# Designed miniproteins, single chains, continued (2), part 23

Each design is a single chain, and the fold is of that chain. pLDDT is the mean over its residues in the fold that is shown.

## One batch from the design tools (miniprotein)

Design m4766
Fold by ESMFold2-Fast:
Structure m4766 (fold): chain A 81 residues (1-81)
Amino acid sequence: MLSEEELRERALELLREAAREFERQGDHTMAQQARAWVERLEAGELSEEQLLQALGTVASQSRDPALRARLEALIAEMLAA
């Protein structure tokens, strides 16, 4: 199982990737929201519950099946940890 630090690093990577995807698609609202979650997570201001909610929201709004699968896999790892 991944450590909490490894889960956090993967969450940052996926949220940054999602923000870029949303921006490229013209979904400025979701891109801004994803960037805000990145900033809060980097600052240590995002709880595990809030991070799970953020990842779930990004997964549900993502149109990229590969990115969605990676987000869902991380959510499963967090729930198993």
Scores: mean pLDDT 83

Design m4767
Fold by ESMFold2-Fast:
Structure m4767 (fold): chain A 67 residues (1-67)
Amino acid sequence: SVRDELIARLVEEHGLSRAAAEALVDRIEAHLAGQISREELLAFARELGVPGEAVTRLGTLLAIRLG
């Protein structure tokens, strides 16, 4: 699934644990569903050491697969 692809990318490219990667993908999905702000998503990504441009790229991939 696209979700599993995003989780794998976060683990492989950004060195996140699987749990941290799943939590970030959950936040990306919540943002796309209008449940959290972009600011909340980016703050969470920053705590995990993931750059904003990577979050934007992953969100785009998820949105394409859901649309």
Scores: mean pLDDT 83

Design m4768
Fold by ESMFold2-Fast:
Structure m4768 (fold): chain A 77 residues (1-77)
Amino acid sequence: SELSARVAQAVAQIVNTGYTEGQEAAKKKAEEAGKELGVKIEVEVKETADSVTITVTVTLPDGTVRRLVSVVPKPAA
């Protein structure tokens, strides 16, 4: 479906932004993409000593909720 493909692309960009630019940049990207696609997109970035966890929650117009969790390890010191 066209909407599903666009949502997947937006989520991938949000995850990359969260990892490279941090939570505030990812939130701005999620708000922009959600507005353009007519969906609700929420993003949370959690950082630990050894990893960054990015959680993206998408609520579609039909009420379907999709949650994606990406865990990215930090480089060894």
Scores: mean pLDDT 80

Design m4769
Fold by ESMFold2-Fast:
Structure m4769 (fold): chain A 92 residues (1-92)
Amino acid sequence: MKEEEEKQKEEMIKKLVELLKKLGLASEEEIKELVERLKSLPSPEELLTEAVLELWARFFGVSVGYLYANSHSPAELVELMREWAEKKNIVD
């Protein structure tokens, strides 16, 4: 139902903002711009996809476009993230 979808979107944005602030991955200005972009997305599924891509892109210091170009599914995104973590000695 649309009311639950809007609440789900707001909750996802809140969790992403909390993670970005906790990890120091974005400035307050960048977070504001990101929130405005995410709110413009039509579905919770699209918002979740963009939120995950933005989080990983900022964590690894790459663009969202790079992640999108190098993955065709959430599983491929996880594998790409793991490969980059290994190269950066983030995962032992």
Scores: mean pLDDT 67

Design m4770
Fold by ESMFold2-Fast:
Structure m4770 (fold): chain A 97 residues (1-97)
Amino acid sequence: MLLEIYRELAKERAPEIVERLEEVAKSSKLSEEAREVVERAKRLVEEGDLEGAALLLATGVSISEGDDKEALQKALDVVAEADDRIAAEAEARLAAA
């Protein structure tokens, strides 16, 4: 039940998270390689896999430097913040049931 509620919320919130990731990509000086990392993270978010998206972005941050590192860190912060919020909402919905 909790995982099902979480996945439903993650998919429901995916367009909002993808829009914020798109905004990070547009406002940042990204290399082609870092841009590909953000695009892959967006696909994972669309599938409801916020954990996978966060792991991919964290890996990108660890191997990047300069502008790429800062941009990928911002993208990671967006996904991590969304994951925390969705997890809290899923727990609240389960408690109310």
Scores: mean pLDDT 83

Design m4771
Fold by ESMFold2-Fast:
Structure m4771 (fold): chain A 97 residues (1-97)
Amino acid sequence: MIELEPEQKAALAEEMERLAGELARKNLESGSAPEATDEVATELLRELLVAAMRRLGMPQAHIDKVEAMSAEELEALAEELVAAALPRKEAEYEALL
Protein backbone atom coordinates (compact mmCIF):
# COMPACT_ATOMS: atom_id res chain seq x y z
CA MET A 1 0.00 0.00 0.00
CA ILE A 2 1.09 3.59 -0.59
CA GLU A 3 1.05 5.73 2.55
CA LEU A 4 -0.90 8.96 1.99
CA GLU A 5 -1.77 11.78 4.40
CA PRO A 6 -5.55 12.31 4.95
CA GLU A 7 -5.37 15.65 3.07
CA GLN A 8 -3.71 13.91 0.08
CA LYS A 9 -6.43 11.21 0.07
CA ALA A 10 -9.17 13.87 0.11
CA ALA A 11 -7.47 15.82 -2.71
CA LEU A 12 -7.11 12.64 -4.80
CA ALA A 13 -10.79 11.75 -4.28
CA GLU A 14 -11.86 15.27 -5.34
CA GLU A 15 -9.65 15.24 -8.47
CA MET A 16 -10.83 11.74 -9.43
CA GLU A 17 -14.46 12.92 -9.03
CA ARG A 18 -13.74 15.86 -11.39
CA LEU A 19 -12.11 13.57 -13.98
CA ALA A 20 -14.96 11.05 -13.73
CA GLY A 21 -17.44 13.91 -14.20
CA GLU A 22 -15.58 15.09 -17.32
CA LEU A 23 -15.60 11.53 -18.71
CA ALA A 24 -19.34 11.11 -17.95
CA ARG A 25 -20.11 14.46 -19.66
CA LYS A 26 -18.08 13.44 -22.74
CA ASN A 27 -19.93 10.09 -22.91
CA LEU A 28 -23.31 11.89 -22.66
CA GLU A 29 -22.29 14.30 -25.46
CA SER A 30 -21.28 11.34 -27.69
CA GLY A 31 -24.60 9.57 -26.93
CA SER A 32 -22.79 6.45 -25.73
CA ALA A 33 -22.98 4.60 -22.43
CA PRO A 34 -20.14 2.06 -22.66
CA GLU A 35 -20.73 -1.19 -20.78
CA ALA A 36 -17.68 -1.70 -18.58
CA THR A 37 -16.37 -5.14 -17.70
CA ASP A 38 -14.63 -5.57 -14.33
CA GLU A 39 -11.26 -5.45 -16.12
CA VAL A 40 -12.14 -2.24 -18.00
CA ALA A 41 -13.45 -0.68 -14.75
CA THR A 42 -10.19 -1.59 -12.94
CA GLU A 43 -8.03 -0.08 -15.70
CA LEU A 44 -10.21 3.06 -15.79
CA LEU A 45 -9.82 3.40 -12.01
CA ARG A 46 -6.02 3.06 -12.36
CA GLU A 47 -5.88 5.64 -15.18
CA LEU A 48 -8.05 8.13 -13.25
CA LEU A 49 -5.95 7.69 -10.10
CA VAL A 50 -2.64 8.13 -12.00
CA ALA A 51 -4.01 11.23 -13.80
CA ALA A 52 -5.22 12.73 -10.51
CA MET A 53 -1.86 12.03 -8.83
CA ARG A 54 0.01 13.71 -11.70
CA ARG A 55 -2.28 16.77 -11.60
CA LEU A 56 -1.67 17.06 -7.83
CA GLY A 57 2.12 16.77 -8.33
CA MET A 58 2.50 13.59 -6.29
CA PRO A 59 5.88 11.78 -6.34
CA GLN A 60 6.58 9.39 -9.23
CA ALA A 61 7.19 6.61 -6.65
CA HIS A 62 3.51 6.74 -5.62
CA ILE A 63 2.39 6.71 -9.28
CA ASP A 64 4.67 3.70 -9.97
CA LYS A 65 3.13 1.83 -7.01
CA VAL A 66 -0.41 2.51 -8.29
CA GLU A 67 0.56 1.26 -11.78
CA ALA A 68 1.84 -1.98 -10.14
CA MET A 69 -1.24 -2.48 -7.90
CA SER A 70 -3.61 -5.43 -8.20
CA ALA A 71 -7.35 -4.89 -8.70
CA GLU A 72 -7.94 -5.63 -5.00
CA GLU A 73 -5.30 -3.09 -3.90
CA LEU A 74 -6.80 -0.44 -6.22
CA GLU A 75 -10.30 -1.05 -4.82
CA ALA A 76 -8.98 -0.84 -1.23
CA LEU A 77 -7.20 2.46 -2.04
CA ALA A 78 -10.35 3.84 -3.72
CA GLU A 79 -12.39 2.97 -0.59
CA GLU A 80 -9.83 4.81 1.59
CA LEU A 81 -10.02 7.87 -0.70
CA VAL A 82 -13.83 7.94 -0.55
CA ALA A 83 -13.75 7.57 3.26
CA ALA A 84 -11.27 10.47 3.52
CA ALA A 85 -13.50 12.68 1.31
CA LEU A 86 -16.77 12.08 3.22
CA PRO A 87 -15.99 14.37 6.24
CA ARG A 88 -14.96 17.17 3.85
CA LYS A 89 -18.21 16.87 1.86
CA GLU A 90 -20.24 16.97 5.10
CA ALA A 91 -18.36 20.14 6.13
CA GLU A 92 -19.07 21.69 2.69
CA TYR A 93 -22.81 21.11 3.13
CA GLU A 94 -22.68 22.70 6.62
CA ALA A 95 -20.77 25.71 5.19
CA LEU A 96 -23.59 26.28 2.67
CA LEU A 97 -26.06 26.76 5.53
Scores: mean pLDDT 68

Design m4772
Fold by ESMFold2-Fast:
Structure m4772 (fold): chain A 55 residues (1-55)
Amino acid sequence: SREELLRAKERALAALEKYADDPTVVRVAGKELVELGELLDDEELIALGREALAR
């Protein structure tokens, strides 16, 4: 559901912010944000996830 996708987005964003110095967390969260952005049709979220993955 959309609510479940939005909760997953909040958790992925929180993980990326809290563990910004952990390359494994950044990679996992970045990939999740790209996938969630595609499901939510959110281009800014896709861009944010791709930026994290490009580090």
Scores: mean pLDDT 84

Design m4773
Fold by ESMFold2-Fast:
Structure m4773 (fold): chain A 83 residues (1-83)
Amino acid sequence: DSVNTSLVTSSTGSNNGSNIAYNYASSGTPEDAYNSYNIISDYVNNNDTNGSNSSPSYKPVIDSNTNDTRNNGNNTKNIYDSM
């Protein structure tokens, strides 16, 4: 439970959690928490898979649960994969 929600172990496959944890610790405001929630949704949508910690989604997303690379990864992968 903590191994996946903790920033120390978030890198083990919780890119979404690691990103929010980082911003969450920096922000630390209730209002920002509401906005952060929206960013997380977008991050999990494509940014988390294309950029974020998974940065330059070079390898196909093993964690399809992160949404999918088809949305943004299609463009990024098309460049790198097509090469």
Scores: mean pLDDT 42

Design m4774
Fold by ESMFold2-Fast:
Structure m4774 (fold): chain A 88 residues (1-88)
Amino acid sequence: MSTVTAVFEVKGDKSADGEELGKQVEKAASAVPGVLHVSVEVKKTPDGNLITVSILAKDLEAVEQAKKALSAVPGVKSVEIRSVTVNP
């Protein structure tokens, strides 16, 4: 069965702690049924926190559910899909 790799760019509030926000988005993505693996990278910028979330998912439905879960995290301003790759 093919899996899907998706990379999200998550922008956090300038007032939010980047490390805590990174932990919350990792928990949110990991709680989605069909998300098999989550990797999170947090970068602090003058305009706020930039968080890159990479997931390995069972299908595209799990990717869409992960995007919704990330958007629901307090302190998240926006979630953008950077790439989606269907694995063989």
Scores: mean pLDDT 81

Design m4775
Fold by ESMFold2-Fast:
Formats: C-alpha cells, structure tokens, sequence
Structure m4775 (fold): chain A 85 residues (1-85)
C-alpha cells in the first residue's frame, strides 16, 4: 500500500538525516562552514518531505521524497569524500 511505502521511506529518510547531522557537525568542527550549510539545508528539505508523507502519502509525495533521498545519498557520498581527506 502507499501507506506502507511511505512508512518505509520515512524510516530511511530519518536514518539519512541522522547521518547528515553527524557530517554537518564534523564539517563545522573542521571549519568547512559551506559544506555544513549544504548538509543542514539538505536535512531541512528531507524533514519537509517527512511532513508531507505523514500528512498525505500520495504517489507524487512518495516519488518526490524518493528523488530527494537519492540526491541526499549523493550529497553524503561527496561530503564523506571531502571530510575524509
């Protein structure tokens, strides 16, 4: 069902938000304020998608959240590359 798909997606998004929060804190500690701001903006966008899915688990809201989840995974990968070196 759309509700079960939304519930699974919300769980995956929440896990990424926690990882993004850790990376943003690390970026701040290393003095990379621009990277921290990008990560914090990504967190805010993901939190907005969770609210949309909790309010109304439509096919469009699920699709929009899946696209942003994919973008967030790329952002995490790039952030890890920057912060590890």
Amino acid sequence: SLEERAKKLIKEIRELIEELKRLAEEARKKGDDKLAELLEKTIKRLEEKIKALEANPTEKNIFDAEILLGIARIVIGVAKLILSK
Scores: mean pLDDT 89

Design m4776
Fold by ESMFold2-Fast:
Structure m4776 (fold): chain A 80 residues (1-80)
Amino acid sequence: SERERLEKAANEFIEIVKKYLPDDLAKLIEESVRKILEDPNVTFEEAVEALREIVDSLEEKYPDNKEAIEKMRKIVEELE
């Protein structure tokens, strides 16, 4: 199901964030991702777009985190 795919991808996304990013930044991203998952009014397409926007924002603000950004982007692309 779309929900199961989204939950699996979101958990993989959070694991990458925790592994590669500083704890404070990782916590903020985890909270944002969890908020997307917990919102019953968010569609699958809106959730995928929200995750993409998180990756795009990280690439703009923290371009030196290339490995983490590429891994997160791959997760989002595999949901599309």
Scores: mean pLDDT 83

Design m4777
Fold by ESMFold2-Fast:
Structure m4777 (fold): chain A 87 residues (1-87)
Amino acid sequence: MEYVEARVGDYLIRAAGDEGGALVTAHAIKNEAPLGTVGGASVPASESGTHEALIELDDGRILRATVELEVKDGKATVKSVRAELVE
């Protein structure tokens, strides 16, 4: 599976397209290696455009992910991902 990735502090954000939208996952980084998933959100999309998801992390912080999707024949492809920690 192809992922588009972004780094926000000690978190690696991965976005992958699929039928009907995208999955966005957050992974903690320790010693420059990604650990297991610490949060995630499904982004339903039937059309191309920019979509937002809020991901609650294990430490109680909220991550706001913005994903640009291209939808063709019901399948989404991630064109870009960006994320920020919400205070």
Scores: mean pLDDT 77

Design m4778
Fold by ESMFold2-Fast:
Structure m4778 (fold): chain A 64 residues (1-64)
Amino acid sequence: SDEIEKQAVEILKQEFPDVPENRIREAVAAAIDFLKAHGIEPTLDKVVAMARTILQEELKAEQA
């Protein structure tokens, strides 16, 4: 849902202030797609948790 996506982006912008908004939006979209692909309802909490994990792993990979 568009509303959950918007709310997740705003929450993650506060947690990752140095990350460009477009990257946060991409992580949120990927999180929603992942949850839907696995038959999991994309609730705000689940989307934020998954997108947070995606962003953390991407940032770690960029330092390798």
Scores: mean pLDDT 84

Design m4779
Fold by ESMFold2-Fast:
Structure m4779 (fold): chain A 121 residues (1-121)
Amino acid sequence: SELQRLRQQAEELREKAAELLREALETLNDLAQRSGDGLVTHASAHARAALGHVHMADVTGSEALGLAADSAKEALRYAKEAAKRLSPDDKKRADEASELLKEAYDLLKEARDLLETVESS
C-alpha cells in the first residue's frame, strides 16, 4: 500500500540519518578530546541527543524524528561556531562533521514529514 511505501521510505531515511549521526559523533568526540574546545563538546552532546531521539522513533514516531532534527541542527550550530576558532586541521574535521550533521538534519526532516503523513492517515 501507499502507507507501507511511505513508512518504509521513512525508515530508510532514518537508518541513513543514524549512520551519519554516528559518524559525526565519532569525529566530534575525537575532536573534543584533541582540542579541549567547549563548543565541540556541546556539538557532540547534541549529536548524541539526536541519535537518542532517532532510536525513540519506534515509540513516539514523527515527534521523535522532529526532536532528532532539532538536536542535529543544534549540533551543526555548535560545530560551525567551533570551526571559527579551531586550528586549520581541527577546523577541517569540524567542517567534515558539519556536512554529516547537515545531511542528517535534512534526512530527518524528510523522514519526519513522511511518517507524519502515515500517522495522519
Scores: mean pLDDT 91

Design m4780
Fold by ESMFold2-Fast:
Structure m4780 (fold): chain A 77 residues (1-77)
Amino acid sequence: HMSPGEAHLAATREAFARIDAESPALRDAVNAVLGDGKGANRVRQAALDPEKIETLSPAERAAAELMRLVLERGQAS
């Protein structure tokens, strides 16, 4: 029914919701460090898409890796 791109966006949104629910403090800390919603969105996208990690600053890359660890821990519960 949905295109592959639309399905990926839906899965991305769901994963972001899981990160935010699992660790709201981490979400708020990342947003505070990056200063704007676009920076935070880049970090969240890179947490789900390793190809995007190369486009990030070192600080954003570290935040994306941390978010990936939170996602993995949520699945391991």
Scores: mean pLDDT 63

Design m4781
Fold by ESMFold2-Fast:
Structure m4781 (fold): chain A 91 residues (1-91)
Amino acid sequence: AEELLKKGREAFDQGNYDEAIKLYEEAAKQAGPSRLGGEAYANLARAYVKKGDLDKALESAQKAIRLYGEANDPVAGTAAALRVVGDILDA
């Protein structure tokens, strides 16, 4: 899961949002209900913002908040949500 997150971030940085989404989806699936899963969904939300799919971005952000909360890391969940809001405002 961590390696897929790294590759997804590389694709995102290159502007390849379709590849980033695919890698983040696989990372989220492999990580399951964990902090890493929350991180994968947070990155998915940001990639969906770049694609203009705000409905999927919101769904992914909500999933990230839930998983971070379940992992006892609600501060990271809040930070992830704020980053998605920032990305929407920059879009």
Scores: mean pLDDT 79

Design m4782
Fold by ESMFold2-Fast:
Structure m4782 (fold): chain A 89 residues (1-89)
Amino acid sequence: MEEVKEMLRKGAAYLAENREAIVAQLREFLEAHREELSEEEIAVIEEIIAALEAGDPLRAVEIALTAAALQAGNEEGAELAREAARELR
C-alpha cells in the first residue's frame, strides 16, 4: 500500500508540474496512433487528458496505474491503486 501511495504522490507531482506538456504529448500520441489503439486504450488516454485539464493530477495517475494493472491481468493491483488514491486527500 505505501509503495503504491508513493507512486501516486510522485506521479501526481510530476503531472502537476508538467501538465500542459503531458496533455500536448498525449494528444499528439492519440493523433499519431489512433488506428493502432483499441477503443478502450483511446478512452483511457482521453480520461487521463480530461483529469489533467480538470486540475486533478492524482486522478490522472490513478487512471493510468489502474489501466496498466488491468492490461497486465493484475486486478488486485488495479484495486490497490484505487484504494491508495482514495486515501490520498
Scores: mean pLDDT 82

Design m4783
Fold by ESMFold2-Fast:
Structure m4783 (fold): chain A 57 residues (1-57)
Amino acid sequence: DVLEQIKISAEWLNTDPKEILENAKKALRAQLADSAGHDRAGIERALETVEKILEEL
C-alpha cells in the first residue's frame, strides 16, 4: 500500500505524511516541466495519483 509506505517514510523523517506527498508532488511537477517529450504521460499519472491521495488525507 502506497499510503502505508508513505506513513512509514514520514515516521522515519519525523514529518507529516502530507508533507511527503506535497514534496513528491513538487518533484513530479518539476520533472514534468523538464520532460519535453520523455515519459510525460507517466509523470502526469504519478502526479494525479499523489494529488488524489492528498485529497483523501
Scores: mean pLDDT 71

Design m4784
Fold by ESMFold2-Fast:
Structure m4784 (fold): chain A 86 residues (1-86)
Amino acid sequence: SLIDALREIKAEVEKSEKPDDVRELVRFTSRAVAALRYYKAPDEVIRLVAEGGRKAIIESLKDPEKAKETFLEALDRAIQLVEEIL
């Protein structure tokens, strides 16, 4: 399910030693957005994850640990919204 896919991505981000690496953040963001699009999630949820990923990538240049938190927060909010809507 979409929720399972998002939870799997979140678990990988939490376990990754390089979730603050720009390449890893881009990869995780792309995977999350692709899953949301595949399962026909609302545009608002897709934009939330895409914008959260972009913000995390920008933050990674100055505060890698904060970047990881920002992305995890975006994934958590997306999971919550998906559970309420889908």
Scores: mean pLDDT 79

Design m4785
Fold by ESMFold2-Fast:
Structure m4785 (fold): chain A 72 residues (1-72)
Amino acid sequence: MKITLDLTTADGKRHTLTFDSPEEAIAAAEKNPDPLVRAALLSAAEQMRMNGEDVTISGDLAAQAAGGRAGG
């Protein structure tokens, strides 16, 4: 089981994070000051606990910050 996050932050940098357990992802969320990254980590941990399978979340945090009304 693993959680994989592929995130583009507001500065345009892509980060790939991998965790082997939902508890590890929750601990990472607690240490992360970015509320969007924290929410993504907590959501991934919840999904893994519910399904018991690998979870992959991809997100462009810069696009989410810029486009709350423009997303189609």
Scores: mean pLDDT 73

Design m4786
Fold by ESMFold2-Fast:
Structure m4786 (fold): chain A 80 residues (1-80)
Amino acid sequence: MEELRKLDLTTQRGEALGLLSPEIREKYSSQLSDEELTEVIQEAAEVFVEKLNAGASVEEAREAGLRAAEEKAERILKEK
């Protein structure tokens, strides 16, 4: 896990997508379009990478990313 912080930003985003995409898709795939899901997942991955590089643990970064995904998904759903 300490190794993840040593990777470049592109690789960190790839790892974040791998960690976050399955959980976000499982929760929201029936409620959001593929385009909306992609935006939610990308937002979560960016928050994950930002927190990780700010010194957060992988678990803290994951929680922050999932929270950002939930907030964005709820905003999209409230507009419907």
Scores: mean pLDDT 79

Design m4787
Fold by ESMFold2-Fast:
Structure m4787 (fold): chain A 70 residues (1-70)
Amino acid sequence: LSETEKRILKALASAGDEPVTIDQKKLAENLGISQATLSRNLKRLIEKGYIEEVGKNTYKLTEKGKKFVE
């Protein structure tokens, strides 16, 4: 994973095993990236199987994602 992908994955993991609803603007600001960069990296994390989108702006770590951040 890229450094940006790792930082996003760890930020989502900090909420535990529960699905996380994110404010994309606030999360992007906290990570020091644009909302477009955040959206692109979230899509890549889904394509690689580290997270799943389970609702609007709501993401869950897969077993692969959990294993990576632990």
Scores: mean pLDDT 82

Design m4788
Fold by ESMFold2-Fast:
Structure m4788 (fold): chain A 80 residues (1-80)
Amino acid sequence: ALEEALKHLDEAAKASREGNLPQAADHYRKFAEAAREAGFPDIAENAEGVADWVRSGGLTPEEAARFAEALKRQLELAAA
């Protein structure tokens, strides 16, 4: 379950670095679904907000990718 969530964050970061912000936003939404299913609703809610912001545009690839690092740390700390 957590492995699937982390995979979506890796894919979101990759899409962000490639400048594909719509694809990155979709991966952040998939991460949110996986995190909610795993029992982390607060992290899922944060990820949904990130997905909406990334999809809205106005972010650099670097800024969009940095959300994946923050969400990964939140999930790893909550799961420990």
Scores: mean pLDDT 82

Design m4789
Fold by ESMFold2-Fast:
Structure m4789 (fold): chain A 90 residues (1-90)
Amino acid sequence: MSAAERARELFAKAKEALAAGDLESFRKYAVEALVLVLTTLYGVPEEEARRRAEGLVDRAIQAHKEGREDAVDRFLADLQALIDELAARE
């Protein structure tokens, strides 16, 4: 399975969890998708990629809890764009 295919699978699971209100699973899958993209596409070391991913996902979760769905939509669109860039480079 390619890195892009794995990232798409993780992102699909993250979106399903968010739709179900399962923020714990959303965080888990979104962090893993971002780590995979950042390490594979940009060569970011895994520890640094994980810190960045956790920060971004935690901000998206906080925005969701505050009813700022526009910020959540931007986060999802940005992650989709990164996955599409990864797929285009494979």
Scores: mean pLDDT 87

Design m4790
Fold by ESMFold2-Fast:
Structure m4790 (fold): chain A 103 residues (1-103)
Amino acid sequence: SEIVKEALRKTLKLLGFSDEEIDRIIEVFEKYKDLPPLVILSKYGPAVLGYILKQLYENKKLYNPFGFDKEKLEQIREYLKAGDVDKAAELLAETIREHQAKL
């Protein structure tokens, strides 16, 4: 889905990944997106964010192995369904940074 890829790209850019790293992460996500998320994680860890976004967008069961704020992930689902890719990416990047600050 273009919405999922765009949200992933924007989230990774907000997290400070280079354009070259972002392209690699998206390639890994696209190649393995229909396999179990542990496979994606084993190939390139950040690509699992694409799986999280895909589950949210497709209204599937939330995949939250890292313990991100569930309320914020559900708000990201609503933004993705509305096609509000920028808000989805900004909120996901914020959620990840807040989680990292608590570690």
Scores: mean pLDDT 84

Design m4791
Fold by ESMFold2-Fast:
Order: C-alpha cells, then structure tokens, then sequence
Structure m4791 (fold): chain A 104 residues (1-104)
C-alpha cells in the first residue's frame, strides 16, 4: 500500500489530494490502490464520452436512458479481454456506484 502510493506519486505525478481520493475509491471498491488507478485510467481512455452523458447535471436524456448507458458500459467491460479480472470488477463497481447515485 505505502509502496503503491510512492510509485503513483513518482511515476504518474499524482498529487496528495489525488492519492487520497484514489484511496477512498479503492476502499469503497475493496481493491488495491493500483487496481483502482488502472480502473480509472481505463474509464478515462475508453468510456469518458458515455460517462459524461450519464453524469450530466442537467441531462437531455432520461434517468432510464442514463442507466441504460451505464448497463451497456458494464457489458462492454465484461467482454473486454484486455483487462484483468480485478480491473474489470473495479470498473463495474464504479459503474454500479454511478447508477446508485442516479437512482437517489
């Protein structure tokens, strides 16, 4: 854990605030700090446009359509053979948390 924090700060130049946010996410997901980081990187690189639509504060699409986007992204992640099982589970858990937030 402490060694993972050092590596993330040195290699990826994450701030102390970014590390703290990542630790909170890793704790919520029940995964390692590295797995949480890899999950967020995957989402930023591959899912960012669809996630943006789902997260809009004043969405042009319905709650049902936003949930459908997140469900489609979960299915896409499950079928992605380039991801480790741990990273897949982390991404899917993040998408589930996004759905939970929409349903509140």
Amino acid sequence: MEEEKRELKEKYKLSDEEIEELEELAKRLGVSLKTAFEALKYMEEHLVEEMRKAREAKPRISKEERIAILEELKERVRKDESLSEEVKEAVIRILELEKEEILK
Scores: mean pLDDT 77

Design m4792
Fold by ESMFold2-Fast:
Structure m4792 (fold): chain A 118 residues (1-118)
Amino acid sequence: MDKLKQAAEALAAAAKKESPLAQKRLAYLLGDPNSQKKLDGLGRNLYYYLTFGEFAYPEALGGLSKPVVRKILLVGDVEGLVKYLGFSRETAEALIALIEASTDLKPTEIDEVVRSVF
C-alpha cells in the first residue's frame, strides 16, 4: 500500500503544475469527466482500464486512439505521455508509477488509498 500512496501523492503534486488541457486529460484517464478537477474514481478507472483494456471516455483524450493510449500506458512509455498527451515528465513518471503500483490490487483497495490523497 505504501507504494500506491506515494505514487498517488506524487501524481497529485505534479498535476497541480500542469496546463489546463493536461489536467483535463489526466482527469478523463483517472476520473469522471464531470469531476475533472477532483480526479474522482481514479483507482477504479485505472483498474477497469488495465483489466478490460477500456476507458470510460476514450474520445475525451483529444482524438488520440484508444489503442495508442493503451499501448503508451501499458508499456510505461513516459516519452509518449509527454509527446502525445502533453504531460510534464514528472506527471508522466508519476502516472506510470501509479499504474504499476495498481496492477495487482482490487478497485476498493486502490480507491481507499487514492481517495486519502486526492
Scores: mean pLDDT 65

Design m4793
Fold by ESMFold2-Fast:
Structure m4793 (fold): chain A 87 residues (1-87)
Amino acid sequence: MDSKKVSQITGRAIRAIGAEVEALITARKDPDKAPEVARRSAEEIRASAEELRRIGEESSEDIQKFALKMAESAEKNRERVEELAKK
């Protein structure tokens, strides 16, 4: 059912946002740990984006569009997190 897929998409999006926030907090509070945390967070965000695209593939057109939008948002957040690892 589409309601279940929307819940799964929302959960994955929240998880990706959580990883981004953790990386940003670490960059501010513990710069020495920031590159390691950013690398790990970027991997988590990437995995979440891939899962979002996969859920979209199996869903109705509207849910697919929602999943793709969430995946694109996660991918953009991954780029920001990767910048923290470049020091």
Scores: mean pLDDT 78

Design m4794
Fold by ESMFold2-Fast:
Structure m4794 (fold): chain A 73 residues (1-73)
Amino acid sequence: MADRLGEAADAIERAVREKKPMTPELKENLILVAEALARQGLVDEGFVEEVRNSDEDGLWEHARFVVELFRAL
């Protein structure tokens, strides 16, 4: 489980670094990491819904935030 979350976080981090376009797969990885953070009480369920409903620019902003928060664990 932790390995899959680490892979998801790594994929998001690489996409941010390489300025990749937001793909459905990256959005799914972002939601997966956000859900994991919510389970640990670091973000609320409302944040996960914001990620699901965000546009491309909002998704990139959330991507940076969730990766930083996940790495701080």
Scores: mean pLDDT 78

Design m4795
Fold by ESMFold2-Fast:
Structure m4795 (fold): chain A 71 residues (1-71)
Amino acid sequence: MFDRFNAGLRTLDRALDELAQRHPLPPEARRLIEEIRRVNREIIERGPVDLAGLVARRDALLREFLRLLEE
């Protein structure tokens, strides 16, 4: 479980780096990535505690990030 979330964040970082080389990312997108990283660290450290809430928060941040990139 936690390894999957951590791998997802690494994939997102890589995709973000590739995208940034072609297009400058808006500050909001960078802020969302930092928040996703923060939540991911909480999931790793607190896994059995608050997991559902942390996963929901991460999912919401990912949706906001993707929606922002569509615009």
Scores: mean pLDDT 67

Design m4796
Fold by ESMFold2-Fast:
Structure m4796 (fold): chain A 64 residues (1-64)
Amino acid sequence: SQDERDTLLDQGVRRLAELGREKGLSREQLQAHVKKFVNDLLAAKSLEEMQEVIEKHEQEVREL
């Protein structure tokens, strides 16, 4: 379970950072988005909720 959570966190951070770079976000903007994402992800109660957090944050960055 912890290994699965660690994998989702690592993959989610990498993907969100890549999307942010593609959108032309500054380093400071990227760090702010990643920080909020990590806080939301760590608050998730299940792997399903973690996946929902990942999808939500990716969508927010795509819509910028």
Scores: mean pLDDT 84

Design m4797
Fold by ESMFold2-Fast:
Structure m4797 (fold): chain A 67 residues (1-67)
Amino acid sequence: SMMELAERTGERAREEALKYGASEKVAEAVGEQARTLTLDGVILDEEEIEKLGKRGAQATEASEAAR
């Protein structure tokens, strides 16, 4: 089902964000973004999920540097 796909996609994106050093809060946000995109009909492949997670982690780093 689309909900199961969205849940799996969200969890995968969350895992990728954590792998690249995102905080738990950022990883949850990345996971929710991926889940929402999937529910909206945007099907993310594994490379896109990895890039989303990595960018989320890097955005956290950039935000800290800008403080």
Scores: mean pLDDT 78

Design m4798
Fold by ESMFold2-Fast:
Structure m4798 (fold): chain A 57 residues (1-57)
Amino acid sequence: SHMSQQILQELEAARARRVSVPELTELYNRAIEKMNFFVSSEEAFQKAVEELVAAWG
């Protein structure tokens, strides 16, 4: 979906900032798991992605 593509791009951007690979993989799996649970709100989704990326630094 469009939302899943946006998450993947955000995760790749975080990876480019030299986040540790094992930690990135765990966060990636969490993001995918959350996408299957997320409500229809694009705002709530975008906020969750921003929180996730910010946590990586």
Scores: mean pLDDT 60

Design m4799
Fold by ESMFold2-Fast:
Structure m4799 (fold): chain A 93 residues (1-93)
Amino acid sequence: REDARKALERAAEEAGRIVQEGVNKALESKSASEAKKILEEAKAEVERLMEEAVAELKKQDERIGEEGEELKEGILYTLEISGEDIVNKLEKK
C-alpha cells in the first residue's frame, strides 16, 4: 500500500539520520566509554522510532510492517558493527 510504504521510507530516513549523527558524535568522542554512551543512546532512539513505526504500519499493512521489522534489524545491526569498530579503535589508541 502506497501510504504505508511512504511511512516506512520516512521512518527509515529518520533512523538513518539518527545512526549517522550517533556515529559522527562517537568518532568525535575522547574515550571508548563516551563513544559507548553515544552509541547506546542512538540505538535506543532507533529502536523506539522503528518499533513505533512498525506497530503503526502493521495496522495499515501487515506485509509492510514485516518489511519494517527486517529493516529495523538491519539498521540496528549496521549500528552495532560500526559502533564496535569505533569503540575498538578508541580502546587500542
Scores: mean pLDDT 82

Design m4800
Fold by ESMFold2-Fast:
Structure m4800 (fold): chain A 77 residues (1-77)
Amino acid sequence: ELSPAEQAELLRRQLQALLDRLRDSTSPIDIEIRKLAQEALALLDQALATGDPAVWEEALKTLGRIDELLEERLKAE
């Protein structure tokens, strides 16, 4: 029942919380996760500004890559 704008705002908050959680980490996987989180935030902002479904699809693909790296991070613990 969330609108696309509400979903994007929720995702932005989750990505910002992830960046805050990992900000002091120097591990290569955490650095890559932070880079992808920054890219996902930019893509979400662009998708909201343009309404372009291709940009939204790119944002979702970037979020999928973050999920894969978070799985690898859990295995490395």
Scores: mean pLDDT 81

